Designed miniproteins, single chains, continued (3). Designs and how they scored, part 32

Each design is a single chain, and the fold is of that chain. pLDDT is the mean over its residues in the fold that is shown.

## One batch from the design tools (miniprotein)

Design m9092
Fold by ESMFold2-Fast:
Structure m9092 (fold): chain A 86 residues (1-86)
Amino acid sequence: MNEKILEEAAKKSGRSVEEVRKIIEEIAEEAGVSVDTVVEYLEAVLTGDVEKFREVVLKVIEVKNLPEAERAQALAELDAVAAKAK
């Protein structure tokens, strides 16, 4: 796990690194994705990397095999976020 990303998240959220790690593990379990996927999401959010954020969202959609309507909505929301960032 990338300790630097955990330390930045802990500092910004006012939590300990151990608490952030537990939250990431719980999110990964509930979402049915890998811990690495949640860490990539967190890194993208902390760095403002819209392309990395898009890649992580696409991985989650693929893993969960979401219905077409939900997939389309998730992609539309992602595009709206990208547009507002510029």
Scores: mean pLDDT 68

Design m9093
Fold by ESMFold2-Fast:
Structure m9093 (fold): chain A 84 residues (1-84)
Amino acid sequence: DDVFNRIVDIINSLSGISDADRQTIIQMIQQFSQDQQITLYRMLLGMSDDQQRSFLQQILQAAQQQNMQAVQQIIQQRVQDMAA
């Protein structure tokens, strides 16, 4: 469904990220499976704006290094931290 569009709305609502960086993050998330997108969306909903911005900056850095495995590890680590 529209989970990807909901994630895009969150990214576009945040200040402190350039339009070019937003597009890089969005393009990376577009490569995710539906389950990975749902996991990311649920995780973002549990975060403050500052936490969302910091986390997306980590994803951006991994995206710029073209390292999808690092992106998934960042997501998995954050999910574990939030579950505690």
Scores: mean pLDDT 78

Design m9094
Fold by ESMFold2-Fast:
Structure m9094 (fold): chain A 85 residues (1-85)
Amino acid sequence: MKESLEEKKKLYEELLPAADEAQRRALEAYLNGEVRAPTEEERERAREAERRLEELARRGATSLSKKEQADAVLVTHVRAAEAAE
């Protein structure tokens, strides 16, 4: 599904206050429709974020916090960049 720019902006604005620097850069790339080469720090944070999200899914979490949603965006961005290699 192709999300509109306004939907991307809404997600960006909602998650930005809870986002760290790596998550913020991933949210900015998502807003702009960009896939850029992730930094080593972003790759490491994405792996940590993925482990947290997998643990939450295993525990049956039905909702994610804003920080956890930002983690999902970071993981998606890093995985998309790696797939584009």
Scores: mean pLDDT 74

Design m9095
Fold by ESMFold2-Fast:
Structure m9095 (fold): chain A 75 residues (1-75)
Amino acid sequence: MEDIRKIEEHVLESQRAAPGSRASREAARKLAELAKLAHEGASQEEINKHLGATLDDDSYADLREGLEALAEKII
């Protein structure tokens, strides 16, 4: 949950939006898409492209773990 929250915060920060706003719903939709990509075995490059940012290896590892946990709930 913590890693998913950090991803959501990253997306919201890039959009300069508050949690619970319309932009927060768009961020949640993007998180679901990222979770699906991670579950389908997408590469770090594909996830970075979809996120619209380049993550370092540590941030990517945290992101990947959170996305896989989210995918297990959805899929």
Scores: mean pLDDT 62

Design m9096
Fold by ESMFold2-Fast:
Structure m9096 (fold): chain A 63 residues (1-63)
Amino acid sequence: GLHDELMKLIGQILSLIGEKFELELAHEKGEISQAEYDKKVAEIDQQQKELQSQMKQLGEQLA
């Protein structure tokens, strides 16, 4: 149902936040190049936008 789909989307968003945190930590430690950091951040941001779009569509169905 809509509740299960919403909880799944929230879980996916939290997972991406964790991945972004780990990426920023690696960048601060100098374990990753600026170019690789920028690329991975862009990939995570794209995934977050897709999940946010799905949440918006779900919210519009409830309105």
Scores: mean pLDDT 81

Design m9097
Fold by ESMFold2-Fast:
Structure m9097 (fold): chain A 94 residues (1-94)
Amino acid sequence: MTLEEVKELAEKGAEALEEGKEEEALKYLEEAAGEEHESLEEALYATQARLYGLKYGLSEEKREELYELIRRTEEGDEEAKKKLAELSKEIAAK
């Protein structure tokens, strides 16, 4: 799946969320992420990690690291939030 395709699916998911259509949002975000998730939040984290991976040409291992950091940040892990910010700056600096 291309960056443009994942971005389009993520945008459709975001629009569905704004309209309160959580089931439609989950389906679009799962397709954007490329796999099923237990919750809307997990599908959002995976979609974000995939977008970063495609935009910056990241390896699968680096995408998994991003997914875990996004997930832990959402769970209130302050250290994960700091690490995610550092990693995002490193990726953007390339």
Scores: mean pLDDT 74

Design m9098
Fold by ESMFold2-Fast:
Structure m9098 (fold): chain A 76 residues (1-76)
Amino acid sequence: SELEEEARRALDERYPGRDYFSVSEVVEVALELLRSRGVEVSEDEVYRKIYELAGRGLFTRDEAVGVISSILEEYS
């Protein structure tokens, strides 16, 4: 999906060569992508949404891509 490609690209640009991401790093990337799309959202709102979707503190690359793309889709 286009959203998954965008999420993967953003993760690779900010954290090249990384296989694992913390919740704060996933929040950071999701927040950056939402704001780049003109979505006004707080860090706390994104953090809550990530916890609602995944309930995790550590993400693989594919899990991070999935969560970020799901958030982007919801705000589309």
Scores: mean pLDDT 81

Design m9099
Fold by ESMFold2-Fast:
Structure m9099 (fold): chain A 71 residues (1-71)
Amino acid sequence: AAALEAAKAALRARIEAAALSAEQRAALLARLEAAETLEELRELDRELVALEVAERLRRIGEEIDRELAER
């Protein structure tokens, strides 16, 4: 119980701090509130990491495109 609650609190803080769209954040928070097991939290954590990586790569691509436009 205590471990699950602590994990939920930590994951909630990470979701709220993550550079995600409002829709993605809301979806992850809804799943977090519905989660009843550590396995569900682990799946949510894996999805959060994947979304953060995808968003970071998208931003890096935009920066590269902007640099190339300057030549």
Scores: mean pLDDT 79

Design m9100
Fold by ESMFold2-Fast:
Structure m9100 (fold): chain A 61 residues (1-61)
Amino acid sequence: AARLAEAMLAVAREFAEDPRYSEAEKRQIVRDLAAEARQVLPPEEAAALEAELRAILDAAL
C-alpha cells in the first residue's frame, strides 16, 4: 500500500512539472490517479492520497 501511494505521488510530481501538459490534462491525470487509489487502497488511505495529489497539483499551478 505505502509503495503504491509513494509511486502515485512521484508520478503526480513529474506530470505537475511537465510543461508539455495543459492545466486540464494535469487535473485529469490527478483525477485518474485518485480513482485508481480508491479502487486499490482502503478509503481512509485513498482520501489522504487524493488530498496530497491535489496539493501537489495546486502548488505546481
Scores: mean pLDDT 78

Design m9101
Fold by ESMFold2-Fast:
Structure m9101 (fold): chain A 80 residues (1-80)
Amino acid sequence: MWTLERAEEAWNKLPPEERAKLLEELEKLSLEELLEAATRSDALLYLALRQAYLLDPERAEEAIRARSPEFARLYDELFG
């Protein structure tokens, strides 16, 4: 089950250099690429979804809710 606590724990286990690099990469991604990144890594889940919301809240909500019931639940936890 996807949880924000697990995503945060996975993120905090990464070295500071790797975290900085991933944040820079997330800023360069499109909405679709951010949603893809969120599905690839527990560590990226929270940050990728947050960045997607900042780029386009309406499309982010639609796309995130359409991915799965788990992603719809995460959207409600983060932004609802």
Scores: mean pLDDT 71

Design m9102
Fold by ESMFold2-Fast:
Structure m9102 (fold): chain A 65 residues (1-65)
Amino acid sequence: MLLPLPDLSGVPGEVARQLATIAMDGVASGDADGATERLRELGREKGVEDVGDAFADAVRRAAEE
């Protein structure tokens, strides 16, 4: 299953890697709720809340398919 990745423009590479890893692990483990919470928290802490929310939405959609 392909995980649709959000636009990472303006996101530091380290933060983008962390968000992608959390999203992929959430889909692979089936813990979409836990991954969604961590993604939103990381996005808020790093000042990229919109990107964190987009990753969370992608994880939720992938888990529901």
Scores: mean pLDDT 74

Design m9103
Fold by ESMFold2-Fast:
Structure m9103 (fold): chain A 100 residues (1-100)
Amino acid sequence: SKMEQFRLQVEVALGVMGIAMYQLAKAENLDIEEVQQVFDELEEGIQRLLDELEAGKISADEFLQRVQDLLAEVAAKYPQFRSILEGFERTLREIVEEYK
């Protein structure tokens, strides 16, 4: 279905972001366990929003806005991830436009 393709594209983009966050964490000698927890919490939040979108509780535009809010919270605490988070947001915006 169109929703199954949307979810798969978002999950692939999440995986790419996770790899990039891990690589940056290693390069900057960050706490890998803390970075993994940050990624896991972000992934759980986005998966919850995907479930709400699939259930018809939120629109595709509201999904994008709520994910942007989650990314902004992470960027505020971890400014070093800003470019990676912006890359994910850009990819997500393209996925949302194709879904609409």
Scores: mean pLDDT 89

Design m9104
Fold by ESMFold2-Fast:
Structure m9104 (fold): chain A 73 residues (1-73)
Amino acid sequence: MEETLKVLEELAKKLGLSKEEIEKLKKKGLALLSEIVNSLKFVEEAKKSVKTEEAKKKIEKIEKEIEEILKKI
């Protein structure tokens, strides 16, 4: 639990998300939180592995989609 939240906090800081948004996700359920963490980890790993501008733009779009989901929760 706590480890999962720390991963979200680290990735959220890179994406511009607040700790308050993470706390709201925790109240909505563990399954949803786990799914979002997996998505954020995937984006972070993909961002490190790509070197083309086109691929970076696609990853940024996914990052923004995750950010919008977190804001709605």
Scores: mean pLDDT 63

Design m9105
Fold by ESMFold2-Fast:
Structure m9105 (fold): chain A 120 residues (1-120)
Amino acid sequence: PEELRRHLEELVALEPEIDDPEALARAAGRVMTIGLMIANSEEVAAQLSPEQRERLIELGNELMSLTLERAVLLTLKKQYERKGVDQSVIDDIDARIAAVDRRIRDVVREAIRLAREILA
């Protein structure tokens, strides 16, 4: 129903803004959408090389996993703050969230690079 090319172009357009958390979340969502489109449509998958389709699906799946991990960590942080746990525990969760955010950014950068190759 949606053109693969449009999603790839939108993903590439977000690259200058990915240091902003809102833009990074939009970029991650776009990569996940692209991966789902490829996984659920042979017509879409046929527009890509086997290597390109496999890698985009892998990157989308990794971002789904990382996004869920981040959501769990944010929920856990809120619960621990409400219970008044030791600050060192909160600091550990913040460090874990920061590590997940760095990994999301790395995966998004790889997806943008691959999107540029496909659009060339």
Scores: mean pLDDT 88

Design m9106
Fold by ESMFold2-Fast:
Structure m9106 (fold): chain A 80 residues (1-80)
Amino acid sequence: MKLSEASKKAVLAGLEGGIEVAKEKGHKAAAEYLLELGEKQKDPEAESALNAAAGAVAGAKTTEDAIKGLEQGKAALEAE
């Protein structure tokens, strides 16, 4: 993924926010949160990353699975 440091920070913050939304309101609300956040990005790669995360979260069988997926995505992005 071709993210600048600023875009990487924005995506990481988005994934963390998605985890909190999923914990409070469920994974469908988290998917909507990530999709809306993606639309606000100036970097197309950051938008693409958030849209991909939203799709994965929306497709999860459970809120727990969605949260684990977001945590794994965050860890992978932090590792670069």
Scores: mean pLDDT 81

Design m9107
Fold by ESMFold2-Fast:
Order: structure tokens, then sequence, then C-alpha cells
Structure m9107 (fold): chain A 57 residues (1-57)
């Protein structure tokens, strides 16, 4: 599932599980709002945005 793939990618980057909901929200928002298809790129982008946010703390 989308959530499971995001959780796996976050764990691979050393990010806490608390960021899963934020990354899922980004991916789902882009797929609905901008009519973007489900893809590896959308998953990687959602994880990257959350990683940037986490590092800003």
Amino acid sequence: SLREEIARRLAERGLPAEYVDEAVAFAEGWMRGFRMPYSEGILDLAVLVVEIDARAK
C-alpha cells in the first residue's frame, strides 16, 4: 500500500515513523490536487519533502 511503501522509505532514510502520516498526506494531496498518477517518483518526493522538514528542526 501507499502507507507501507512510504513507511519503508522513511525507515531507510532513518526518519521516525511519526512522519508517515505527513508523507502520506503530501502524496495523496498531489495525486488528487494536481492529478498526478501513483508512481515511485511521487513516493520519493513525499519522503524527500518530509526529510527536509525534519532537518529544519
Scores: mean pLDDT 77

Design m9108
Fold by ESMFold2-Fast:
Structure m9108 (fold): chain A 69 residues (1-69)
Amino acid sequence: SSSEIEELRKLIEKYRKKIEEIKKQIEELKAKLDPNNKEMQLEIQLLEGLIGLLEGMISFLEKKIKELE
């Protein structure tokens, strides 16, 4: 049980690190953003969407940890 909780916590940490990496990518893209570059604007929106998906995965894993307590 404690081993399973530890594995889930490691996975949450991995996804949190990925979110921070994506946030940095978004900041870099926004700093370079040409208002006429629709492709770059779409890339930013897709990356923001990916953060939402990863946050949803973290929420699911946190719920699983509570179920194992």
Scores: mean pLDDT 86

Design m9109
Fold by ESMFold2-Fast:
Structure m9109 (fold): chain A 91 residues (1-91)
Amino acid sequence: SALLDAALRAAEQAARDVPGTLSARVERVGPDRAHLSVVAEDEEAARRAVEAGLQALQDTPGVGAEVLSEHFLRLPDGRTLASALLGLRVL
């Protein structure tokens, strides 16, 4: 769906725009699922990036989104990896 593809690109950009985000990627993993991967300077930035990505999806007219699962892994250097599975719906 062109609408969902646009929403996923907006979510990816929103996560990347969070201060302290080093990288973010959104990948569609099914017709109603997407995976958001974030590398951030710290856990606070990682959490904000996931929240920003979700918010961008929810702000897209005609798109519903929710977090189904999320995982945060703190590395010894203080960087945090975040992985979120997102549920998607066209309204």
Scores: mean pLDDT 89

Design m9110
Fold by ESMFold2-Fast:
Structure m9110 (fold): chain A 70 residues (1-70)
Amino acid sequence: MSSEERRRSAIKAANAALEAGMSTEQASKAAKLAVEGIEAGKSREEIVDELVRETGMSREQAKKVVDAAL
């Protein structure tokens, strides 16, 4: 994806994580993981599993973050 598309996806993912009650630091990490997973061609399920493992968020919140990044 382009740098501009990557930035927009990251902002949307970060906002979704913040709305889910995550800290700014956790939201930034979640946004980075979601965008990198999408760029790597990972499935939605693989990205959700990675977000849960790396940030401690629920699967439902992780799905919202991934959906916002897409």
Scores: mean pLDDT 82

Design m9111
Fold by ESMFold2-Fast:
Structure m9111 (fold): chain A 98 residues (1-98)
Amino acid sequence: MEKELEAEILLSLARMGLSVLRIAKRNGKLDPEEAVKLLELAIKQAEEAIALEPENKEAWATLAEAYRELSEAYKELGKYEEAKKAEEKAKEAEEKAK
């Protein structure tokens, strides 16, 4: 019961972070290094939600989305190896979201 509420709050925070990131990117107000920091926070929040409720498919979908965005941010920074690792983690999370 308490774990379910905590997981929902963490997932909501992760989703909010992703929404803010997309708005900032569209307005040209977010550099790739700041994007990485916001995405690492969203990933941590989604992972904590998953630790509380491992069967929460929405949390896994949010984690996959955050890793895909992180891969794109790393590509913009020229960090192609980190981008590939983020894409692999996105695919793993996507499979668990099914």
Scores: mean pLDDT 85

Design m9112
Fold by ESMFold2-Fast:
Structure m9112 (fold): chain A 83 residues (1-83)
Amino acid sequence: MKSPGRLTEVSEKQREAAFKAMELGEEAGVPINSQILLAQLARDIAAGRIPLSVLEDNKEAFAKGFGIPKEVIEKLIEYLKTL
């Protein structure tokens, strides 16, 4: 049982968000495990499972928790707003 439709567009945005998160993390020298966590978060936000405001309101906590520079999270937020 498969439901084709708008899910393909959402899947493409999820993929783009995940790739952008990993690219930003790699450029900043972030460890691969932290890049994967950021990519998963970006995918969930692009899918609408997590509101972008959660990341915006807690960007310092996510930066510390994931071991990622705050600037990387801020760049990802800007990208996600353009999706």
Scores: mean pLDDT 78

Design m9113
Fold by ESMFold2-Fast:
Structure m9113 (fold): chain A 85 residues (1-85)
Amino acid sequence: SSSIQAAIKRLEEIIKQIEKEENDEKLLRLSEEALEIAEAHPQNQEVIDLAKRAIMIALKKEENKDNILRLIGLGLRLIGLELDS
């Protein structure tokens, strides 16, 4: 569907932005947006996998402990979507 294609395209752009981003607050915001897209399409495996990739890259870049915990929380919520589906 066009909505799924738009979600995939946006997640690919989020991943590219996260790979270049050095600001902790922006990494968190982009990761939150990736989760929101996955929550809108919880049955689409490609959307879920791209959102996981976005959050995982942000986690690898993050050095602040509080922000790491927030990103882990987002990842756990994303895993919860797969388990409930």
Scores: mean pLDDT 87

Design m9114
Fold by ESMFold2-Fast:
Structure m9114 (fold): chain A 68 residues (1-68)
Amino acid sequence: SAAQRAAIAAALVRLAGLSPEEAERLADLALTDPDAFQRELVRLYLEGRITAEQANALAALLRGLGLL
């Protein structure tokens, strides 16, 4: 839904410091292709763009939205 996409995008900006444009692309991916979304989060972590704490916070949000 638009509300779920907005919540995921806001979390990616707030918790991971991604640009709004990057966050919107990844939020759409989380809803349309969760496997590709997971691969992108792993890549961001390996590149040092997000921490383990940020990844855990995002996972908790996704569980709250029923996506995990």
Scores: mean pLDDT 79

Design m9115
Fold by ESMFold2-Fast:
Structure m9115 (fold): chain A 88 residues (1-88)
Amino acid sequence: MVYDAISKGVIKGKILKDSISGKSFHEEDLLEFTKEINILKEGEEISYFESPFSSEESLKELGKENADLYEVLIDREMEVLKEAVERV
């Protein structure tokens, strides 16, 4: 899972720059957000999009509190998925 890869070291020790918005942010803030998502996967194989955070209400709540972090997390996952598709 992309979220698991991100939280477990893909972005470790880095300041990230969102390729779409051009924003820069500290990895520590992103990791705090991704830790919450990872907790939802414990005990069951639940993807981010199948979790409570995939619902419209939950996504609005997360976006309200962590708009920049949420946007970058989704954009990074989409980038990885696009690259994987292009390799096939």
Scores: mean pLDDT 43

Design m9116
Fold by ESMFold2-Fast:
Parts: sequence; structure tokens; C-alpha cells
Structure m9116 (fold): chain A 95 residues (1-95)
Amino acid sequence: SPRDDVVSSMSDSVSDGVDTIQNNGSKDSIRQTIIDIRYVADRRVDIDPDDDGSRRVRDFAQYVYDNIDSMSQQQLRTQLQRIVGGMRRVVDRWR
């Protein structure tokens, strides 16, 4: 189903986010991961607009993206960890 496909994409985004954090990814790598997560979260909100968890992940990822140039690499890692954690909670609830 479209929901199952998006949940799979969210699981992939969580894995990519974890890899970016674990491998001490550059600011550019973190930026790209946030863009990818935001895109998947946007698609999830389009399919289920009433899912507050997905909407919060999307809005927070957008906030981090809009402020990425003002954040240090360590601050970005911390924000990416929060985004990944939020997305993981959405995925786990839908399994």
C-alpha cells in the first residue's frame, strides 16, 4: 500500500541518518540527509495528514534545514539524532 511504501522509505531514511551520524558525516552530508528525510516526511504527511508524529518530524527537519548555516557540525549532529529518533518512533508505531 502507499502507507507501507512510505514506511519502508522512512526506515531507509532512519538507516541513512544513523550512518551519517556514525561515520561523522560532513556538514554537506548532514544537509543532504536532512533534505532526504524532509522529502520522505512530506510524502508521509501527504498520505496521512492526521499523523501528528510525521508532521512534527517534517516541521522539525524543515526548521533544522532553514537554520543549517547557523549551526555548528556538532549542533547539526544533535538535531539529526533528534530527527532520526522521531522518524524511528513513527516507523515503529506503523510496524
Scores: mean pLDDT 78

Design m9117
Fold by ESMFold2-Fast:
Structure m9117 (fold): chain A 65 residues (1-65)
Amino acid sequence: KNVENAENLVKTTIEMLKQGKLDKRGAELMADRAVNAYIAAGKPDLAIEGREKVEKAAKEAEERR
């Protein structure tokens, strides 16, 4: 449950960034929530990967502005 919720949160955050519906601060807050969910599920490696994916998407979205 926690892993699936965290994966969906990362995916939604990246999609919202691509659509311009979310700024860098909003993306950071969503990434923190996903990281906490992965850690609660005992998957810290996935938490690191998820944060990196959101950071990359946020940087790419900023460069397109």
Scores: mean pLDDT 79

Design m9118
Fold by ESMFold2-Fast:
Structure m9118 (fold): chain A 74 residues (1-74)
Amino acid sequence: MELLDEAIKRLEPKVKEIAEKYKNGEITKEQADHELRLAALEAVEELGVTDPEQRFKLADEIYEILKKKLEELL
């Protein structure tokens, strides 16, 4: 999905920021996970998805991709 790929690319700098803060001991793993969840939800809102079911599904998909990207940076 083109919209999903665009959202993920737009979030890459935020994921790198979270990874660096975690590596430096500035935030806990739980705080890093929370930040990823918030980033995913904000991205779905920005995409203008109005259907509740599609919104939750897309937020979950974005979160899982961001989590994998974060793990690759650690």
Scores: mean pLDDT 79

Design m9119
Fold by ESMFold2-Fast:
Structure m9119 (fold): chain A 73 residues (1-73)
Amino acid sequence: SPVDEVRKLAEEALKQTEGKSVAEIHQIIADFEAQVRQIVAGNTLSEAEFREILAIVQEFGKKVAELIEQKKA
């Protein structure tokens, strides 16, 4: 399903941030966002599926923001 695809991409993207610089993490975020946009554009989503994808993206954003702040400190 598109929701499962986005969930897998978020997990893979988070794993890719391990040991990376802030600049590399920003590129990983950009690549993840581009892939999510392709999935959303390429599928007819129910309102429930759209809400689940939005929740996954929001949780991903929180985790990468925390990681970036830890690297700045």
Scores: mean pLDDT 83

Design m9120
Fold by ESMFold2-Fast:
Structure m9120 (fold): chain A 81 residues (1-81)
Amino acid sequence: MTPEERARHYREVLERLKQAPASLTPEEARDYLRALFVEEIAEAIKNGDKERLEKIVQALRDAGFSDEEIEELIEAAKALV
């Protein structure tokens, strides 16, 4: 999956869940969390806010995301900018 395809997927997840009840599967809940972080990373990159980006990356590490997963989220976010 390209970063652009991944970014589109996360946007679709966010739009779907704005209208869906909160009865998510564990996979959907994790995907929703990933989508929220991608949106926040994209905003930080767009605004050139390096401190915010560093805080988001640290929060992802604290939440148990691997460096590989974090890189995938950053690349998806870059595709949104």
Scores: mean pLDDT 74

Design m9121
Fold by ESMFold2-Fast:
Structure m9121 (fold): chain A 56 residues (1-56)
Amino acid sequence: MKQLPDLDLSRFRSAEELVRALLELGVELDDNARQAIAHLFGTTVAEITRIVERLG
């Protein structure tokens, strides 16, 4: 199974926009999901974790 939903990730301009969309869909952002998002946007898992903490 895919770690992320089958979303057009190119529609999201930033990691924060994607994280917000996934949280609104009720998607659990575990370490694997955070790693995948970090890789897609050229950032770190620590940055994605800070975004999740700000939005949750």
Scores: mean pLDDT 73

Design m9122
Fold by ESMFold2-Fast:
Order: C-alpha cells, then sequence, then structure tokens
Structure m9122 (fold): chain A 74 residues (1-74)
C-alpha cells in the first residue's frame, strides 16, 4: 500500500505542477484548477479505497492536494 500511495502521490504531484503552469499562463482560472484538483482527489480516493488503504492515509493525501491547490491559487 505504501508503494501505491507514493506512486499516486507522484502522479498527482506532476498533474498539480501542470495545473499550476496552466494557471500561470492564464489558460485555466483558479476555479478550474480547484475543480480539476478535486476530480483528481476523488479518483485517487476511489483507487486507494479499492486497495484497502487506511482512511487516515486517504485523508492525508486529500489534505495535501487541497493545501497545494490553495498555494497555487493564492
Amino acid sequence: TAELVAELRAIADRYLDWLGEQLAAGKLTPEQVRAEAASVADLLERILRQHGVPDEEIAALRDWVAARVDELVA
């Protein structure tokens, strides 16, 4: 499970970096970045739940995504 969490976090990290670049380039709005990040967080939660990852780790990953998005759109 730790390997799956690390891999999905790495994928999410790259996607959030890309969203940040699109926001900086004026190609996405802050609202669109938040919506895309929320969709990714929902997908990651579903995958992690299917693989029996503890709720605490899923919540920590969701909190991490939310914190990164808040930083990007500040």
Scores: mean pLDDT 85

Design m9123
Fold by ESMFold2-Fast:
Formats: sequence, C-alpha cells, structure tokens
Structure m9123 (fold): chain A 78 residues (1-78)
Amino acid sequence: MLEEVLKKIKELFEKATQAELEGKNREASKLIIEASQLLGEFIKENPEYREELVKAYNEAFEEMAKKVLAAEEERKKA
C-alpha cells in the first residue's frame, strides 16, 4: 500500500508538471493540493511512514521544479 501512495504522489506531480508547462497554473495547484491531502490522510492511518512519505513528496516537488525551470530556460532562448 505504501508503494501505491508513493506512485500516486509521483503521478499527481507529473500531471502538475504538465499543467504548469501548458500554463494551467490553477489546475497544477489543485493537483499539488490533492497530493498533499493524499499524503496527510495516509500519514494519519500509517504514522510510521511519515518520514518516507514526506521525503518522496519533497523529491517529487523538486523534480517538478527542475522540469519547469528547464522549460522556462528553453522558452527564453526561443
């Protein structure tokens, strides 16, 4: 079950990244909020996984920020 939650958080951030790249900032924000809610709910039921889940969330956020920054740098050259 932990792996399914980690996968869903990653999928939500992947969708948020795509939304940001398409200029759909509000949609991206909703997806990030959904990931945060999923994280919080699972931690309530399974507090022993808090550290691993927070780490995965932060890594997914950093990956999203990296991709968005790279796309903005390419737009600046075009």
Scores: mean pLDDT 80

Design m9124
Fold by ESMFold2-Fast:
Structure m9124 (fold): chain A 91 residues (1-91)
Amino acid sequence: DAKKKLEELAKIFEEYAEAAEKLKEAGKGLPDEELERAAELYRKVAELARNGDAEGLEKLAKELLAKPDPIDQAQGLLLLTLANFIKELEK
């Protein structure tokens, strides 16, 4: 069931966003600005994944891959992989 898998993916990224917010509250890990951006990114990814929006994920991935930061580039590669997975689920 494609819908069930999309919902499971959305929940995973929502959990990642929550984890980033908890680290920010604890004053641990990456700087607060970076944790806030990570949480916002993961919430957006969860929304796109739940909706099966592979094109939206590819666009977001392309924007991240164009940035000079290796962390942004790594996240972009992950989002391209996720977009391809969603396309395969919709076949």
Scores: mean pLDDT 82

Design m9125
Fold by ESMFold2-Fast:
Structure m9125 (fold): chain A 65 residues (1-65)
Amino acid sequence: SKLQKQRQILLDELKKLGIKVNPNDSLQQLLDKVIERKRELMEKQGKSQEEIEQEINKLKQKVED
């Protein structure tokens, strides 16, 4: 199903980021965790607020398509 594919994309992203997943987490909770960690990493890399927003939008598009 589409929901299973969306969940797998988010689980793969969290695994790459080294974040432990609660098996009871909703798709929204998984997405929020990925976004929060990516923002933290991009800010640490000195990326602009505009660049951070563009990367987060790309992630959201990848999950929703």
Scores: mean pLDDT 80

Design m9126
Fold by ESMFold2-Fast:
Structure m9126 (fold): chain A 73 residues (1-73)
Amino acid sequence: SAAQERALAAIDRAAAEIAALPLPADVRARLLAELDATREWVARTELSEEEAEAIVRALDAAVERARALAEAL
C-alpha cells in the first residue's frame, strides 16, 4: 500500500541518518537493529494512512534524539 511504502521509506531514511551520526558503535548498532526489526514488521503489516503517519512521526523523533545524543558527546 501507499501507506506501507511511505513508512518503509521513512525507516530507510532514518537508518541512513542514524548511520551517518558520530555515535558510539554499540549505540549505533542497537538503534539500527531496532529500525531493522521495525522495517521487518512494517513489511509484513497492512497499515492505514494514520498508522503510517504515526510511524513517520516516531521515526523523526527518534532521529532527533539520536542527533541530540551525538551532539552531547
Scores: mean pLDDT 87

Design m9127
Fold by ESMFold2-Fast:
Structure m9127 (fold): chain A 77 residues (1-77)
Amino acid sequence: SAESVKAARIAVELGALYYEIKLLQNPKATPEQKAATVKTLRKTIKELKELAKDFPEYSEAIEKVIKEADDVIAKLA
C-alpha cells in the first residue's frame, strides 16, 4: 500500500540516523571520526526534517528521533 511505502522510506532514513548515533557512542572512535560523523548526522537530520514536511502524519515520530540525535551531539560539546 502507499502507507507501507511511506513507512519503509522513513524506516530507511531512521536506520541511517541510528547507525550514525551508534558510531558517535563508540568508545574507540577518535575525535576526528566523531567530528566527521557529526557532520553526516546533521545532514541526515536536515533530510529527516524535509521528510517530516512531506509526510506530516509521521512528523511527531521523526521530531522525537531528531531530538534524541541533538541530545547526543550536545553531550559531545
Scores: mean pLDDT 81

